# Designed miniproteins, single chains, continued (4), part 25

Each design is a single chain, and the fold is of that chain. pLDDT is the mean over its residues in the fold that is shown.

## One batch from the design tools (miniprotein)

Design m12833
Fold by ESMFold2-Fast:
Structure m12833 (fold): chain A 98 residues (1-98)
Amino acid sequence: MEEEILEELRRTIETFLTDPAAAVEAWRRARELALEMVLAGEDPEILERVVEEVKPLAEEKLANTKPEEIAAAQAAIAAASRAVMEELQRRYEERLRE
């Protein structure tokens, strides 16, 4: 599970400039896996470790990218992130009812 979350986050960072749609899908998968991990009662420190491992890769990618490309990618990800959060919230509530 943590390896899969890490892989999807790495994919998000690698593709967000060249294929924003693929980056959004990878981000959605990472968040879905993280939600399932939390609902299963896994240690939340795992998520902190994954995030800390990914941060340097994101920073290096941004430092070597044109501002216009960063702005476009951020806008696309921000819009999709809201939709993903709404879907994850719905699934979380659905699971609590079962």
Scores: mean pLDDT 69

Design m12834
Fold by ESMFold2-Fast:
Structure m12834 (fold): chain A 89 residues (1-89)
Amino acid sequence: DELVEKLLEALKKHRMNLVAALLLDFGVDLPIAEEVERYVREKIPEWAAARTGEERMALPEEVQREVARLAVDILKTEYPEVYEQMKKL
């Protein structure tokens, strides 16, 4: 999925900042951005345990990719209009 790669690249560029912060930069509404972050933290314990961007950057790339994949998946299934908007970026 092209959007998964774009989101992973953006996460790396922003030094693994919070997913919610990244989504806000893409123009996603705050409640949706916060829900996506909560979902990712719930599903990926390693991401939730990492308290800083430096700690998240130290995680294996497969974990970072899974974070991007889950964020895209929830947007695609629960907020398809936001998903389509982000694909056009």
Scores: mean pLDDT 79

Design m12835
Fold by ESMFold2-Fast:
Structure m12835 (fold): chain A 90 residues (1-90)
Amino acid sequence: GLAEEAIRLLEKLKEKIEETLKEIEEVGDPSLDEDKEKLKELLKDIEETIALLRAGLRLSEEELEQLKQVLEGAEKYIEEVKKKVEELKK
């Protein structure tokens, strides 16, 4: 169903955020502190949304398409943070 598709997309983004946070911790550079806090807030929002969907929050097809657009924006931000991490490793 629509909720299961949304949960699948959110779980995938959650994994990317958790992996990126681990990379930030390994680098330990203070220039990443703001990105670290932003990713932690995003992770909490994702976990809360997954919990609501699992609890029976109804999602329309239009709302799923809007969610996909928001998630695409979040994925672009994560890739930008990953590029910063790679530059700091050099």
Scores: mean pLDDT 86

Design m12836
Fold by ESMFold2-Fast:
Structure m12836 (fold): chain A 94 residues (1-94)
Amino acid sequence: DLERRLEALAYAEAAEEVAEKIEKSDAPEEVKKKAKELAEKALEAARRGDAEAAREALLSIKELGPEAKKLADEGLKRAEQAIRAAREELRRRS
């Protein structure tokens, strides 16, 4: 449960960061709106501890266009690195 919550939070944080970067970009208004909706969906999934739903929301941002795909790919890599670090920290404390 705790590991799933940490995974869900990492994906939601990455989705929020990606959506914020898209909002500040020159992307079309529809892309900005969709990215924000997907980031909010990822955050709601994380509040429930649903790592799979949070990850799927982040992956869906990749489908909004080439620039969104690049930002989401970087966000996904960042989230996976954070998850790995959190798992190592939990093992060291246990």
Scores: mean pLDDT 83

Design m12837
Fold by ESMFold2-Fast:
Structure m12837 (fold): chain A 89 residues (1-89)
Amino acid sequence: MEKEKKLALELAERTAERLREIAQWVLDTNPDPEQRADAAAFLAKLDESMKKLKERIEKGEIAVTEEEYEEYLEKLEREEAEVEALRAA
């Protein structure tokens, strides 16, 4: 249970970091002020959502097994590499 909660927290934080990176890229590079405003609003909501998610994980409502964590981490790393390749192009 405790180990599964820790893995859920790490996965949630890693996913939030990726979403934050994408939104920040839009905020920094997109010429459309409306899309930048949307990205800023998304970042604010992401922080609030993460706080609520962490509370739920601490209560034991959300947990991830080591196997599930490894699968999600590998998938997330592949998607991050793909995003980096697109930004470099």
Scores: mean pLDDT 73

Design m12838
Fold by ESMFold2-Fast:
Structure m12838 (fold): chain A 84 residues (1-84)
Amino acid sequence: SEEEEKKAKELQEKMIELIEKLKEEGVTKEKLLEMVKELAKELGILTEELEKEIEEEINNTSDEDLKEGFEGLLKGAEKVKAEK
């Protein structure tokens, strides 16, 4: 239980770092794909099937929808930081 909570916090902090990095560098499909793949790898769930699904979903997302989705992630990250 404590190990699971610690891993969850470490993953949450990693997600926030990646989201903030993407904000600084500028949001592109390629950078978002790299971020999502890195998170899936950290979770130990990155398979060839999941990688293809992530690539397909990002490629099928419009630039406007991509930015809107990223703004949602950024707001989530800011909310988590504010609650500490």
Scores: mean pLDDT 75

Design m12839
Fold by ESMFold2-Fast:
Structure m12839 (fold): chain A 86 residues (1-86)
Amino acid sequence: SEKEKKELLERIKELIETEGRELSEAALERLEELRREYLEKGIKPGIIETLRAVLEALEESARAGARPMPEEERKEALEALEEELK
């Protein structure tokens, strides 16, 4: 489980760094959807499930050629993900 969490996190970071400094709007929207679910239901998915959802959103955005988002929003998205892992 811990190994899977680490591998997913490393893959997400690799995608963000390899695909450039900007994340797509689709990836940001997916992160926002997860945060909304946390607030609305009072139940959070596990870290692994959260990481998988983010990874899938990033991979889909890369394949679709989605428009890059501003650097500030990208930083906020990354910080939100890292905060979840604390």
Scores: mean pLDDT 57

Design m12840
Fold by ESMFold2-Fast:
Structure m12840 (fold): chain A 82 residues (1-82)
Amino acid sequence: LEEKKKKAQAELDKAMDEFIEAAREYGRVVSPEEAERLIRRAKALGDFAKKGDYETQKNGIDELKKLTEEVRARVEAARAAA
């Protein structure tokens, strides 16, 4: 049980770092204002997940990974359009 929570917390921190990196690139290529909004949303989601149970943490990790993919896809689309 403690091992699962420790792994989930580490994964949550990693997912947050990866999202922030993607959002920074999004801010450089697409919109700094939208990047700031995305970072605020991710921080709120991460904070909520951190305070929740294991399932809440897992759901938060999955949602952050999905948001990271969406942000990266938008960056690639913007680069292709330029």
Scores: mean pLDDT 80

Design m12841
Fold by ESMFold2-Fast:
Structure m12841 (fold): chain A 139 residues (1-139)
Amino acid sequence: MNEFEKIVLEAAEKVLELAKEGGFPEDRIRYYELQLKRIKELIESGNPIDLARAVDITVQLIYDVILEARKRGNKELEEKALEILTEFVDKVASLVDPEMAARLREVVEGIKNSTDEEELRKLFEELAGLLRQALSKIL
């Protein structure tokens, strides 16, 4: 397991723990546990395509928790999910060139400042694309 793979796995594990602490329904927790198992299997394959899929799933889990926190009006849950996102992106940014690192951080600031669900979705799609581009430079 390389440093990037560890960063992806750590972010996914933190999101699952946050969802449990946030009192998400049992069926949704089981779904996130299945996604975490899938992320581990994709990372263990050592295939760059599977690692890109693991990144996409991890980003989607973070998006789902932030979206749910906003729907509930739970500011503490939203802030904790944004902290997980910020730590994840900062760790990836440490592995890439300063220009890519700046772009990753700009998208995260956009996510933090977004008040619209459609804008949030577009920013997460942009983040996933940038993280896949970062992966191609690290491998």
Scores: mean pLDDT 88

Design m12842
Fold by ESMFold2-Fast:
Structure m12842 (fold): chain A 72 residues (1-72)
Amino acid sequence: GSAAVTTALSVVGDLGAENGGVVESSELIEGLKRAASNMTPEELEAVLKAAEELGEKAEVSEARRRLREAGA
């Protein structure tokens, strides 16, 4: 649940601080791929629209780019 996501983000944050954020991007891509496997195409489109309305943070833009390069 929510607690597990918070813990994962904290661990990735610590690793990202050591490596300048590279590990954080990889973990975000893995999380997005896993979430995409559980979401319908309609839910994914809704999430993308919501991210656009939120004005996209740099991490979301980078995750989107890497997801596209990974063929997702």
Scores: mean pLDDT 50

Design m12843
Fold by ESMFold2-Fast:
Structure m12843 (fold): chain A 65 residues (1-65)
Amino acid sequence: SLNEKIRRIVQALKEGKLTDEDLKELEEVMKSLPPVARDALYRDLIAVNPKYKEKIEEVYEKVKA
């Protein structure tokens, strides 16, 4: 489910082990969400681990284009 995919991404962020495959899954998740939910997810994920801010921003901007 979409929620299980989000949960896995959050866990990877908490562990500091976000992979390129996790970023591809995040792209599909973000494409499936309405803009308000996408924006909320983007902010929440950066807050979980700011180390991945640039990678998360790249996915977010790509989906918004």
Scores: mean pLDDT 86

Design m12844
Fold by ESMFold2-Fast:
Structure m12844 (fold): chain A 70 residues (1-70)
Amino acid sequence: MSKEEIETKLLKEVGEIVRRMIQGEISPEEALARLEEIYEEAKKLEASDGVLTSIENAIALARGALAQQA
């Protein structure tokens, strides 16, 4: 599998996690945990700065949702 194919798959997975969180299918805590796992995987794969930034933005969104529930 090419690096580009892996990066595309990771971004698709990030989008699905964010969608499920916004729709109330998963908690912000679960979304955050899954996004942090994807971020570590992306770092190990030496993903592009654009991919890492997209994941960081999704993590920030999940943290914001979690803070509003506190």
Scores: mean pLDDT 83

Design m12845
Fold by ESMFold2-Fast:
Structure m12845 (fold): chain A 71 residues (1-71)
Amino acid sequence: AAAAEAAAREEAARKNGNAQGNGLALHTFGVSGTAVGVEVGKDTTTLTIETPLGTFTATIDRRTGEVTLEK
């Protein structure tokens, strides 16, 4: 199911976000860039993504699976 695939992609991004420092595309967020930071909270996971167009912050709500992208 699409929901199960999305959850697996979020889990992979969470585990490998900090290790990905080489211009990789993050399909979970629909953006291309280098993940330069990851912060795992109790209810949220925050990824900092550096792109040629600027730095974006993606926040994943662990309860709902909602992703919020901010510049």
Scores: mean pLDDT 59

Design m12846
Fold by ESMFold2-Fast:
Structure m12846 (fold): chain A 86 residues (1-86)
Amino acid sequence: MKELVEEMVRKAREALARRDEILEEARRLAPEEVREEVLRLVERALEKLEEAVEAYEKGASVEEVLKLIREGLAALAEAGALIAAA
């Protein structure tokens, strides 16, 4: 379990390091109709990943860290679905 959390936190840090790239890519890929909502969801996902990394660094429970990562991934999945459906 701890090893899985460490891997997920590493991936979250990589995503946060690419925040501007991810937001630019989302803006380019999102159809005009859903662009505002897609950007809001991507920003929400990045916020949750940042909270997960901070929680992990402060010694929060594995359950709390994974909950935050899942919330971030769910927001990204919703953003992707909006792009695909447009």
Scores: mean pLDDT 84

Design m12847
Fold by ESMFold2-Fast:
Structure m12847 (fold): chain A 72 residues (1-72)
Amino acid sequence: EIVEIDISKASMEEIKEALLNNDRIKLKGKGRVIFIDKKEKKYSGPSLLKLGLSEETVKEIAESLVEWVLSQ
């Protein structure tokens, strides 16, 4: 099942928890969608910055995402 998170409404903690606890995630922001499939190690969509995240938030999410990919 795919979990959908609206980045403009979610806290950084909620985004991290969704990414950590789910294999397939849709991130939505500024009318854009990113799809992440951790089992397939697939990322589809524009950069996280295009969804309205700050550079600092993107860095933290990227660090978490690397850990999840390496754990597969």
Scores: mean pLDDT 70

Design m12848
Fold by ESMFold2-Fast:
Structure m12848 (fold): chain A 58 residues (1-58)
Amino acid sequence: SDMEQLDRLSLEIEKLRAQLDAAGVPRDERERILQEKAKELNKEIGLPAPPPLQPPEA
């Protein structure tokens, strides 16, 4: 179901954020990686990519 896919996406992003924090990745780099991962997961489940509202997404 769509709800299960969204829950999975949120959990994946949360886990990745924690891993990047533990690895000491700079905040700006973490935000970029997380945004890119979110776009990949949205594409995988058939949702349109969210419009970029902030410059960190190149």
Scores: mean pLDDT 70

Design m12849
Fold by ESMFold2-Fast:
Structure m12849 (fold): chain A 79 residues (1-79)
Amino acid sequence: GKEEEIKEKVAEVKEKIEKEPNNEELIERLLSEAEFYIDSGIPDLLKLAREIAEILLEHGLAEDRARELLERIDERERE
């Protein structure tokens, strides 16, 4: 189902970061993708954006921006 598909996408993102943790281009693309997902307001994309932000925080990458993404997601999910 949806959760399994999101989990697989999240695993791919995590693998790429673990393989190349100093890949600034990848990190910037992930942040941009998460912002686009949040802007869409689509629940499934909001979940994916949340997972991306959480992975970035877990790895200590772009923490300020990742936290801001999580705050925006929470606002979108409330209504």
Scores: mean pLDDT 78

Design m12850
Fold by ESMFold2-Fast:
Structure m12850 (fold): chain A 69 residues (1-69)
Amino acid sequence: AKVLVKFKQGDELAAERFLTYASTFEGFQSAEFFKGTNSALVTFATEDDAQKAVELAPKYGAESAEFVP
């Protein structure tokens, strides 16, 4: 299961901080960062873990987060 996380344009520190925290999230498997859009695609073991990450993402500096089926 995957989550697309978007950060404020130009805020690379928010992206770096989020990815550091995301690695501690339950079910975390991998993350891909897309510098051009200041976004990350984060992969989790289960859909429940991914949904939980969507709820937590704004607390860790994400502008938005959405579940990718």
Scores: mean pLDDT 80

Design m12851
Fold by ESMFold2-Fast:
Structure m12851 (fold): chain A 72 residues (1-72)
Amino acid sequence: GRLPELIAGLKDPDPAVALRAAYELIQLADEHPEEVKKALTDALKHHPDESVRKGIRSLLAQKRPDLLKEVE
């Protein structure tokens, strides 16, 4: 399924892969709110690349500022 693949991609050490996965997961947030929130919260706290964490915050601020408040 797409959701488990995107959650795996979010953990990828390649910033391009991780940020693409984050972008697509944000689009699925209304369909899978708890799973997306959990995955994004984990990535914001534990992804080793600061640029990925910053990119995820920026994407959330632009697309879903409501969700950003829930995952920080």
Scores: mean pLDDT 85

Design m12852
Fold by ESMFold2-Fast:
Structure m12852 (fold): chain A 67 residues (1-67)
Amino acid sequence: SLVDKNKAQLTAAGVPQDLVDQAGATIDAAQDQAAADLNAGRLSPEQAHQRVTDAADKAVQDALAQS
């Protein structure tokens, strides 16, 4: 999963577990919101994918900056 992949990346980079878990929770929330918006017809599949990708990238960057 995207969450598992990003959590593994952060762990490999030496990020503390608390920040890894926080990043994972942020990505999960972004996936849930994008899925809800996609199901409501507010986003295209491409827009939903981009939103989740952007959120994951930001969560990873924030975790690395705080570590």
Scores: mean pLDDT 85

Design m12853
Fold by ESMFold2-Fast:
Structure m12853 (fold): chain A 85 residues (1-85)
Amino acid sequence: MYKVTVKLKVESVEKAIEVAVEIRKELSKIPGVLEINASYDAEKKILTIEIIAENLEAAEKAVEVVKEIAKKYGVEVLSVEIEEL
């Protein structure tokens, strides 16, 4: 199993909710994505997406999907971390 942590810079709470909803929707379509958690720090303007993936292929595909959604919404990807569990 793998833990993926993606941090995104998002300027507003409204946009963070919109981005997080689309991320959850698209990630739920990926076979081997087991858990998705999203949290937003309004003071730091950081949306954190945490994903538990069954295998590395699912983890890497999840990262690609999050990056594409970030690009679509014009939000900056601050960091991506993949950890083996």
Scores: mean pLDDT 89

Design m12854
Fold by ESMFold2-Fast:
Structure m12854 (fold): chain A 79 residues (1-79)
Amino acid sequence: KEEEIAKEVTETFTRLFTWQAARAAEVAGASEEELEAVAAELRAEAEAREEEAKKALEKLKSLSEEKQRKVYEEVKAKV
């Protein structure tokens, strides 16, 4: 049932890219001291998100090319 997988993958990538954009904005606004203080937390979050991204990519690859393209368009529209 590709539709359910496509929705799950779309939601996962939307969350990941939204998180990445939020972290990029946070880093851009932070001082060096503030970045050092949260470096360990940011690294742990990035590692957890990397694992989630890998699982989402595997599911995405199981979809047809047409469904994969639709997922990319949906994520791009939401980010």
Scores: mean pLDDT 74

Design m12855
Fold by ESMFold2-Fast:
Structure m12855 (fold): chain A 95 residues (1-95)
Amino acid sequence: MDFAEELEQQMELVIKNIKNVIEAGKQGLVSSGSLMFQVGLGRQQLLAGQGAIEELRKQGAPSEVIQRLEELLTELQKLVDELDELGKQMTKEEK
């Protein structure tokens, strides 16, 4: 419906899902391969989110909306980096 609102909701869901995957990975409930797959998806969503925010800015979205989306993008980047590090650590322990 509202593209900016839907993007915000999607980014918040992705952030929540990555936090859950990190916790599950730490508990041994997911494989290193599954973690690395999620890293790939997260990186794709970061690139898509950057493009979507730029498009919203061109369409005259309010500055507070853009700021909120950029804050979510920053949080997503940190979580993707944490997930990537966890996956690499699990892989090194097995090899």
Scores: mean pLDDT 81

Design m12856
Fold by ESMFold2-Fast:
Structure m12856 (fold): chain A 85 residues (1-85)
Amino acid sequence: LKELAEEIRKNLTEEELEKMGEGLKRSTSNLEEELEFAKKTLKILTEGSKEEIEEFKKKYNIKDEDIKLLVERVSLFVTVMELTS
């Protein structure tokens, strides 16, 4: 999961990051709150203990089959927002 997040960050071009960042800023007024939650989610899922990951999954009703897709989406969002800020 950590390797997946790092690969997403490495493979995005500056032009792609700018276009995605502008699109996200236009879609929501609560972007900063969403970014903070996304960063916390990514940290728990990539660096968290087994217990922290299981508690997070229970709290948000996340299934094992959905966790990889969630990490991919959150990693992309965090990468775009951090690199276009």
Scores: mean pLDDT 71

Design m12857
Fold by ESMFold2-Fast:
Structure m12857 (fold): chain A 71 residues (1-71)
Amino acid sequence: SDKDALESQSAALGAQIALANHDTLSEEEILKLAADKARDLAEKQGADKDTIDSAVKSAVTGAKTTLARLK
């Protein structure tokens, strides 16, 4: 489904943001950036509020998982 595709894409986006910024930004700043970028992506695709929320959660989870693996 479009929601599943957007969740997968958002998780990957969160992971990429964490990899790019782990040496320069705090964890809190990385998670906020991941959330903001996922929301923007979902909104541009015309996603509903539930799908936007799911995309944001997926991006934050992807970022957190990636940061944990770098430790």
Scores: mean pLDDT 86

Design m12858
Fold by ESMFold2-Fast:
Parts: structure tokens; C-alpha cells; sequence
Structure m12858 (fold): chain A 78 residues (1-78)
């Protein structure tokens, strides 16, 4: 539920700080799965897509992409 989503979101943040792309993508998948269980497949897919865009934006130093991904993640988690 929400606790699993919060834990996955914390793991995503830690992986991004460590610049560990594999760990970040794994955390993004867990975050999408947790949101899917709470709000359904559409919300889970939006959160996964948004989290992956945030990961790509941070690793590529593309702030516009990271911001777009963050907005999509927020919409899917609502």
C-alpha cells in the first residue's frame, strides 16, 4: 500500500543520489507496482513512466525531462 510506495520512493531517491541507474530503475518499478495496487493500472503505469523520466533526466542532466517526469509521477500517484 502507501507504506510500500513511500519505501520505494525513498529507495529511488537513494539510488539517484548514488547514481545507481539499475537500483533507481528497480525502485521505479516497485513504486509503479505499489501505486497500481492502490489506484489501478493506469496510475501505476503513469508513475512508472514518470519515475523513469526522472531517472533519465537526472542521469543525463536534462532538468526539463526530470521536471516532466516528476509531474507525470505526481499525477499518477493522485
Amino acid sequence: GRDAGREANNELGEALQAKDEEAAREAARRLGEAVREEVGEEGGEAVLEGALEVIEGYLEKDLDKAQAGSAKLGEGAS
Scores: mean pLDDT 77

Design m12859
Fold by ESMFold2-Fast:
Structure m12859 (fold): chain A 69 residues (1-69)
Amino acid sequence: MKEKLVNILKELGLPELAEKFQKAIDEGNIDEFVKILNEAIRKALASPDYDPQKVVEAIKLANEIIKEK
């Protein structure tokens, strides 16, 4: 689950945010997790190369992770 979301962020061209996101998940810092996810979505939408299907998949996976804490 977590690995898939990190991979999607990398595919969206956001490898630095993917690394920060993985760290936030590992530390159990939900507030930082949500903050990084929102930043990643915002940056992806600003990119001409973003894939909207991958953004939807990232949101779906993030909801599952947040639900589990």
Scores: mean pLDDT 72

Design m12860
Fold by ESMFold2-Fast:
Structure m12860 (fold): chain A 81 residues (1-81)
Amino acid sequence: MEAKEKAAEEAAKELQKAILEMSKTKPLEEVQKWVDLMIKETYQALTDYFGDEKLAKELAEKIQKALKETLEKAIKEREEE
């Protein structure tokens, strides 16, 4: 259980890093579309991996929240420059 949660947290951190890097060079609309795509693909991948829709949904919601919070921070930092 702990190993799978750690892998999900590491994946979320890599996606968060990608959001921050893209926000520096790409239009915000493109970054938002990429985040939405990653959220959708993450949910599908977790559903396929666990075979349990409830567990996949809970984990996907945690990742989705982290990605959206990172995007909001990146947008605010860019607007303050």
Scores: mean pLDDT 74

Design m12861
Fold by ESMFold2-Fast:
Structure m12861 (fold): chain A 100 residues (1-100)
Amino acid sequence: DPEKREQQLNELLSELIKLMEDYDSGKISREEAIKKLEEILEQLKKLEAPENTIRAVEKLIELIRNNSSREEINAALRAALLEEDVEEVLERLRKALEQK
């Protein structure tokens, strides 16, 4: 059912946003955030979510594990939501930060 699959995808993306808000506010630990992101990633793969979204969530998990900047974490989240190439988004962000 394509409509049900699209609805489930949108619900997962909403859950992703809420999870990242909880992480950014300190409501959940880094370890809890990673575990929940891995669960969301598995569900996104099962729903055959856009490849850019899957790659962006994988990168988001990596950035959190590496305790990367809030700006990089937020850029990866945005890439997942907008189906953007996460590596290109991060490269543009890093170039902009170097020009300060």
Scores: mean pLDDT 85

Design m12862
Fold by ESMFold2-Fast:
Structure m12862 (fold): chain A 82 residues (1-82)
Amino acid sequence: MVETRTLVVRVHDPEAGEEVRLTLTFDREDRLVGIDVEGRAPELAQAGLDAARAAIERGLDLEAVAEAALAAMRAAAERARA
């Protein structure tokens, strides 16, 4: 079995009325190797992905990467309602 770590980040899209899910898969060296997006709001997923990449570039741990992605996706959802 390939040993990987997976982070799943979810937010409710207030315009579509459904969940947007971003799945990030990391290898044994905490390098991002897989990205999967589910839902109809690509802008929310892109905001999460951009924040995750920025956190990885700063050398943050996977928990901080997940928190950054979640915060960015929530902020994007709030902007869509403003």
Scores: mean pLDDT 73

Design m12863
Fold by ESMFold2-Fast:
Structure m12863 (fold): chain A 80 residues (1-80)
Amino acid sequence: EKSVIYDKETGLELVEMIKKAAELLKEGKSEEEVIEELMKEFKISREMAELIVRWAKDVLEGKLEIKEYEDSVEFIFHEE
């Protein structure tokens, strides 16, 4: 198990992007379409959008758990 802690502002922005990517993937959009939409909506780089898509898949597969705290957001990566 590996975890990464982000400050609440950064963590919530990442969670918003991940939720958007997960919704688009559930709707049957291709990875490329999701990457392009994330870049357009959030003004992020392609490299960042690819990372967000990977994390969205990990959330959908139960490999990434996100916990919100008072002042932070924790990303927990399960190694299974």
Scores: mean pLDDT 83

Design m12864
Fold by ESMFold2-Fast:
Parts: structure tokens; sequence; C-alpha cells
Structure m12864 (fold): chain A 81 residues (1-81)
């Protein structure tokens, strides 16, 4: 039997958006996937979002969404406690 168990990854997404509309669409799409753990507002059109992805496929989907809506995006894998 395939053991599909992978350790959950915590990832901090830092994204800069061209507009508030793109930022809002990013949050809505990411929120529908149920990945958002915490949102940290930074400054105008910059957003920091901590996500928890239980699979690599979920993480890749989150990265795809971020690249679709953001002008600039950085991903930082956080150490699990």
Amino acid sequence: MFKLEKESKRVLITAKFASQEQRDKFLAELGELGLIKEVFPSHDNVLRVEIVASTQEMLEEAKKIAREYAEEVEFEELELP
C-alpha cells in the first residue's frame, strides 16, 4: 500500500501585488484551499502569509497561486516546532 504520509511543511509566503484587487484574489484562492494558518499585513500591497501544507502537491498549488497573482513572491520554509 502507498503510504502518502509526508511531514507537514510550514511556509511563509511574502508577496508584493500590483493592486489590492490582485491581493484580495490571492487571499480568496489560497483560503479556499484551506492552507492559511496566519496572515501578517505588512505595508501597501505587500502581504506575508503562513501556510501549512500536508503534501508537496498542496505546496506546489499554493506557489502556483502566488505566482499567478503577485508581481514578486518569496517562499521561506519554516522549521516545525
Scores: mean pLDDT 75

Design m12865
Fold by ESMFold2-Fast:
Structure m12865 (fold): chain A 96 residues (1-96)
Amino acid sequence: LTPEQKRDVLAAMALMAAAVARLEAEREEDPERAEALREVAELLERAAEAIRAGDLESAMEHLREAARLAREAGDEGTARIAESLLENVERLKEEL
């Protein structure tokens, strides 16, 4: 895959993770956790925008914050996805 194609794939994965976090927020009965999951989704959406724009530094910052908030909210699955995306963005930055 070209660096451009890799960015498109990573952005799509971030958007899919954001959609999952929003669905989890809708089913969450704890208002505090529901709000945290919505914030995680927004951070993942912002990471996708940054990846597509080639702003990998901002993407990494958003992904780190998303992973931290997801873990604090008890969403280990979303935290792991955000961490995996962060590693892939770091590798892509090294290629450039």
Scores: mean pLDDT 87

Design m12866
Fold by ESMFold2-Fast:
Structure m12866 (fold): chain A 101 residues (1-101)
Amino acid sequence: MLSEEQRRILLRVARAAQEVIDDPSLTVEQKRARLDATIDEVVEEAKKLGYSDEQIEKLREKLREFADRLVEAIETLTPDQARSVFAELVRELAKELKELE
């Protein structure tokens, strides 16, 4: 099970991802920019919570991988298929966050 802090990170990223999937007014570029902004905010909060430089770098890497794969799914798949990929990516991110400790 994730720590409270890891759970908050996961929920924040998942919420941002869900919003970009469900918003038809955003371009793919705008969707990526919103995900990148959320990643930057999450990374800054993790720094304030006392995560080490090594943990921060790993977190940033995993969050960027999540965003890359989600944006690819949004560009190449139907909305329903993209939601399925999103659910899988959230599960993978939860595992990666657990391994960070």
Scores: mean pLDDT 81

Design m12867
Fold by ESMFold2-Fast:
Structure m12867 (fold): chain A 55 residues (1-55)
Amino acid sequence: SEIAKLSLEATIELIRLIGDYVDAVLAGDSEAAEQYQRDLQRAMAEFDERLRQLS
């Protein structure tokens, strides 16, 4: 189903972004960490919007 496919793809993207965020935090790169945090929030918002369009 489209919902299942979207959910899987979104989950993979979010896991990758979380990994990038964690790596930035561990490296002490606050600017990169803030950027990845924004990217994560954007990805979550886009997923919510796409999910609403399919429901």
Scores: mean pLDDT 83

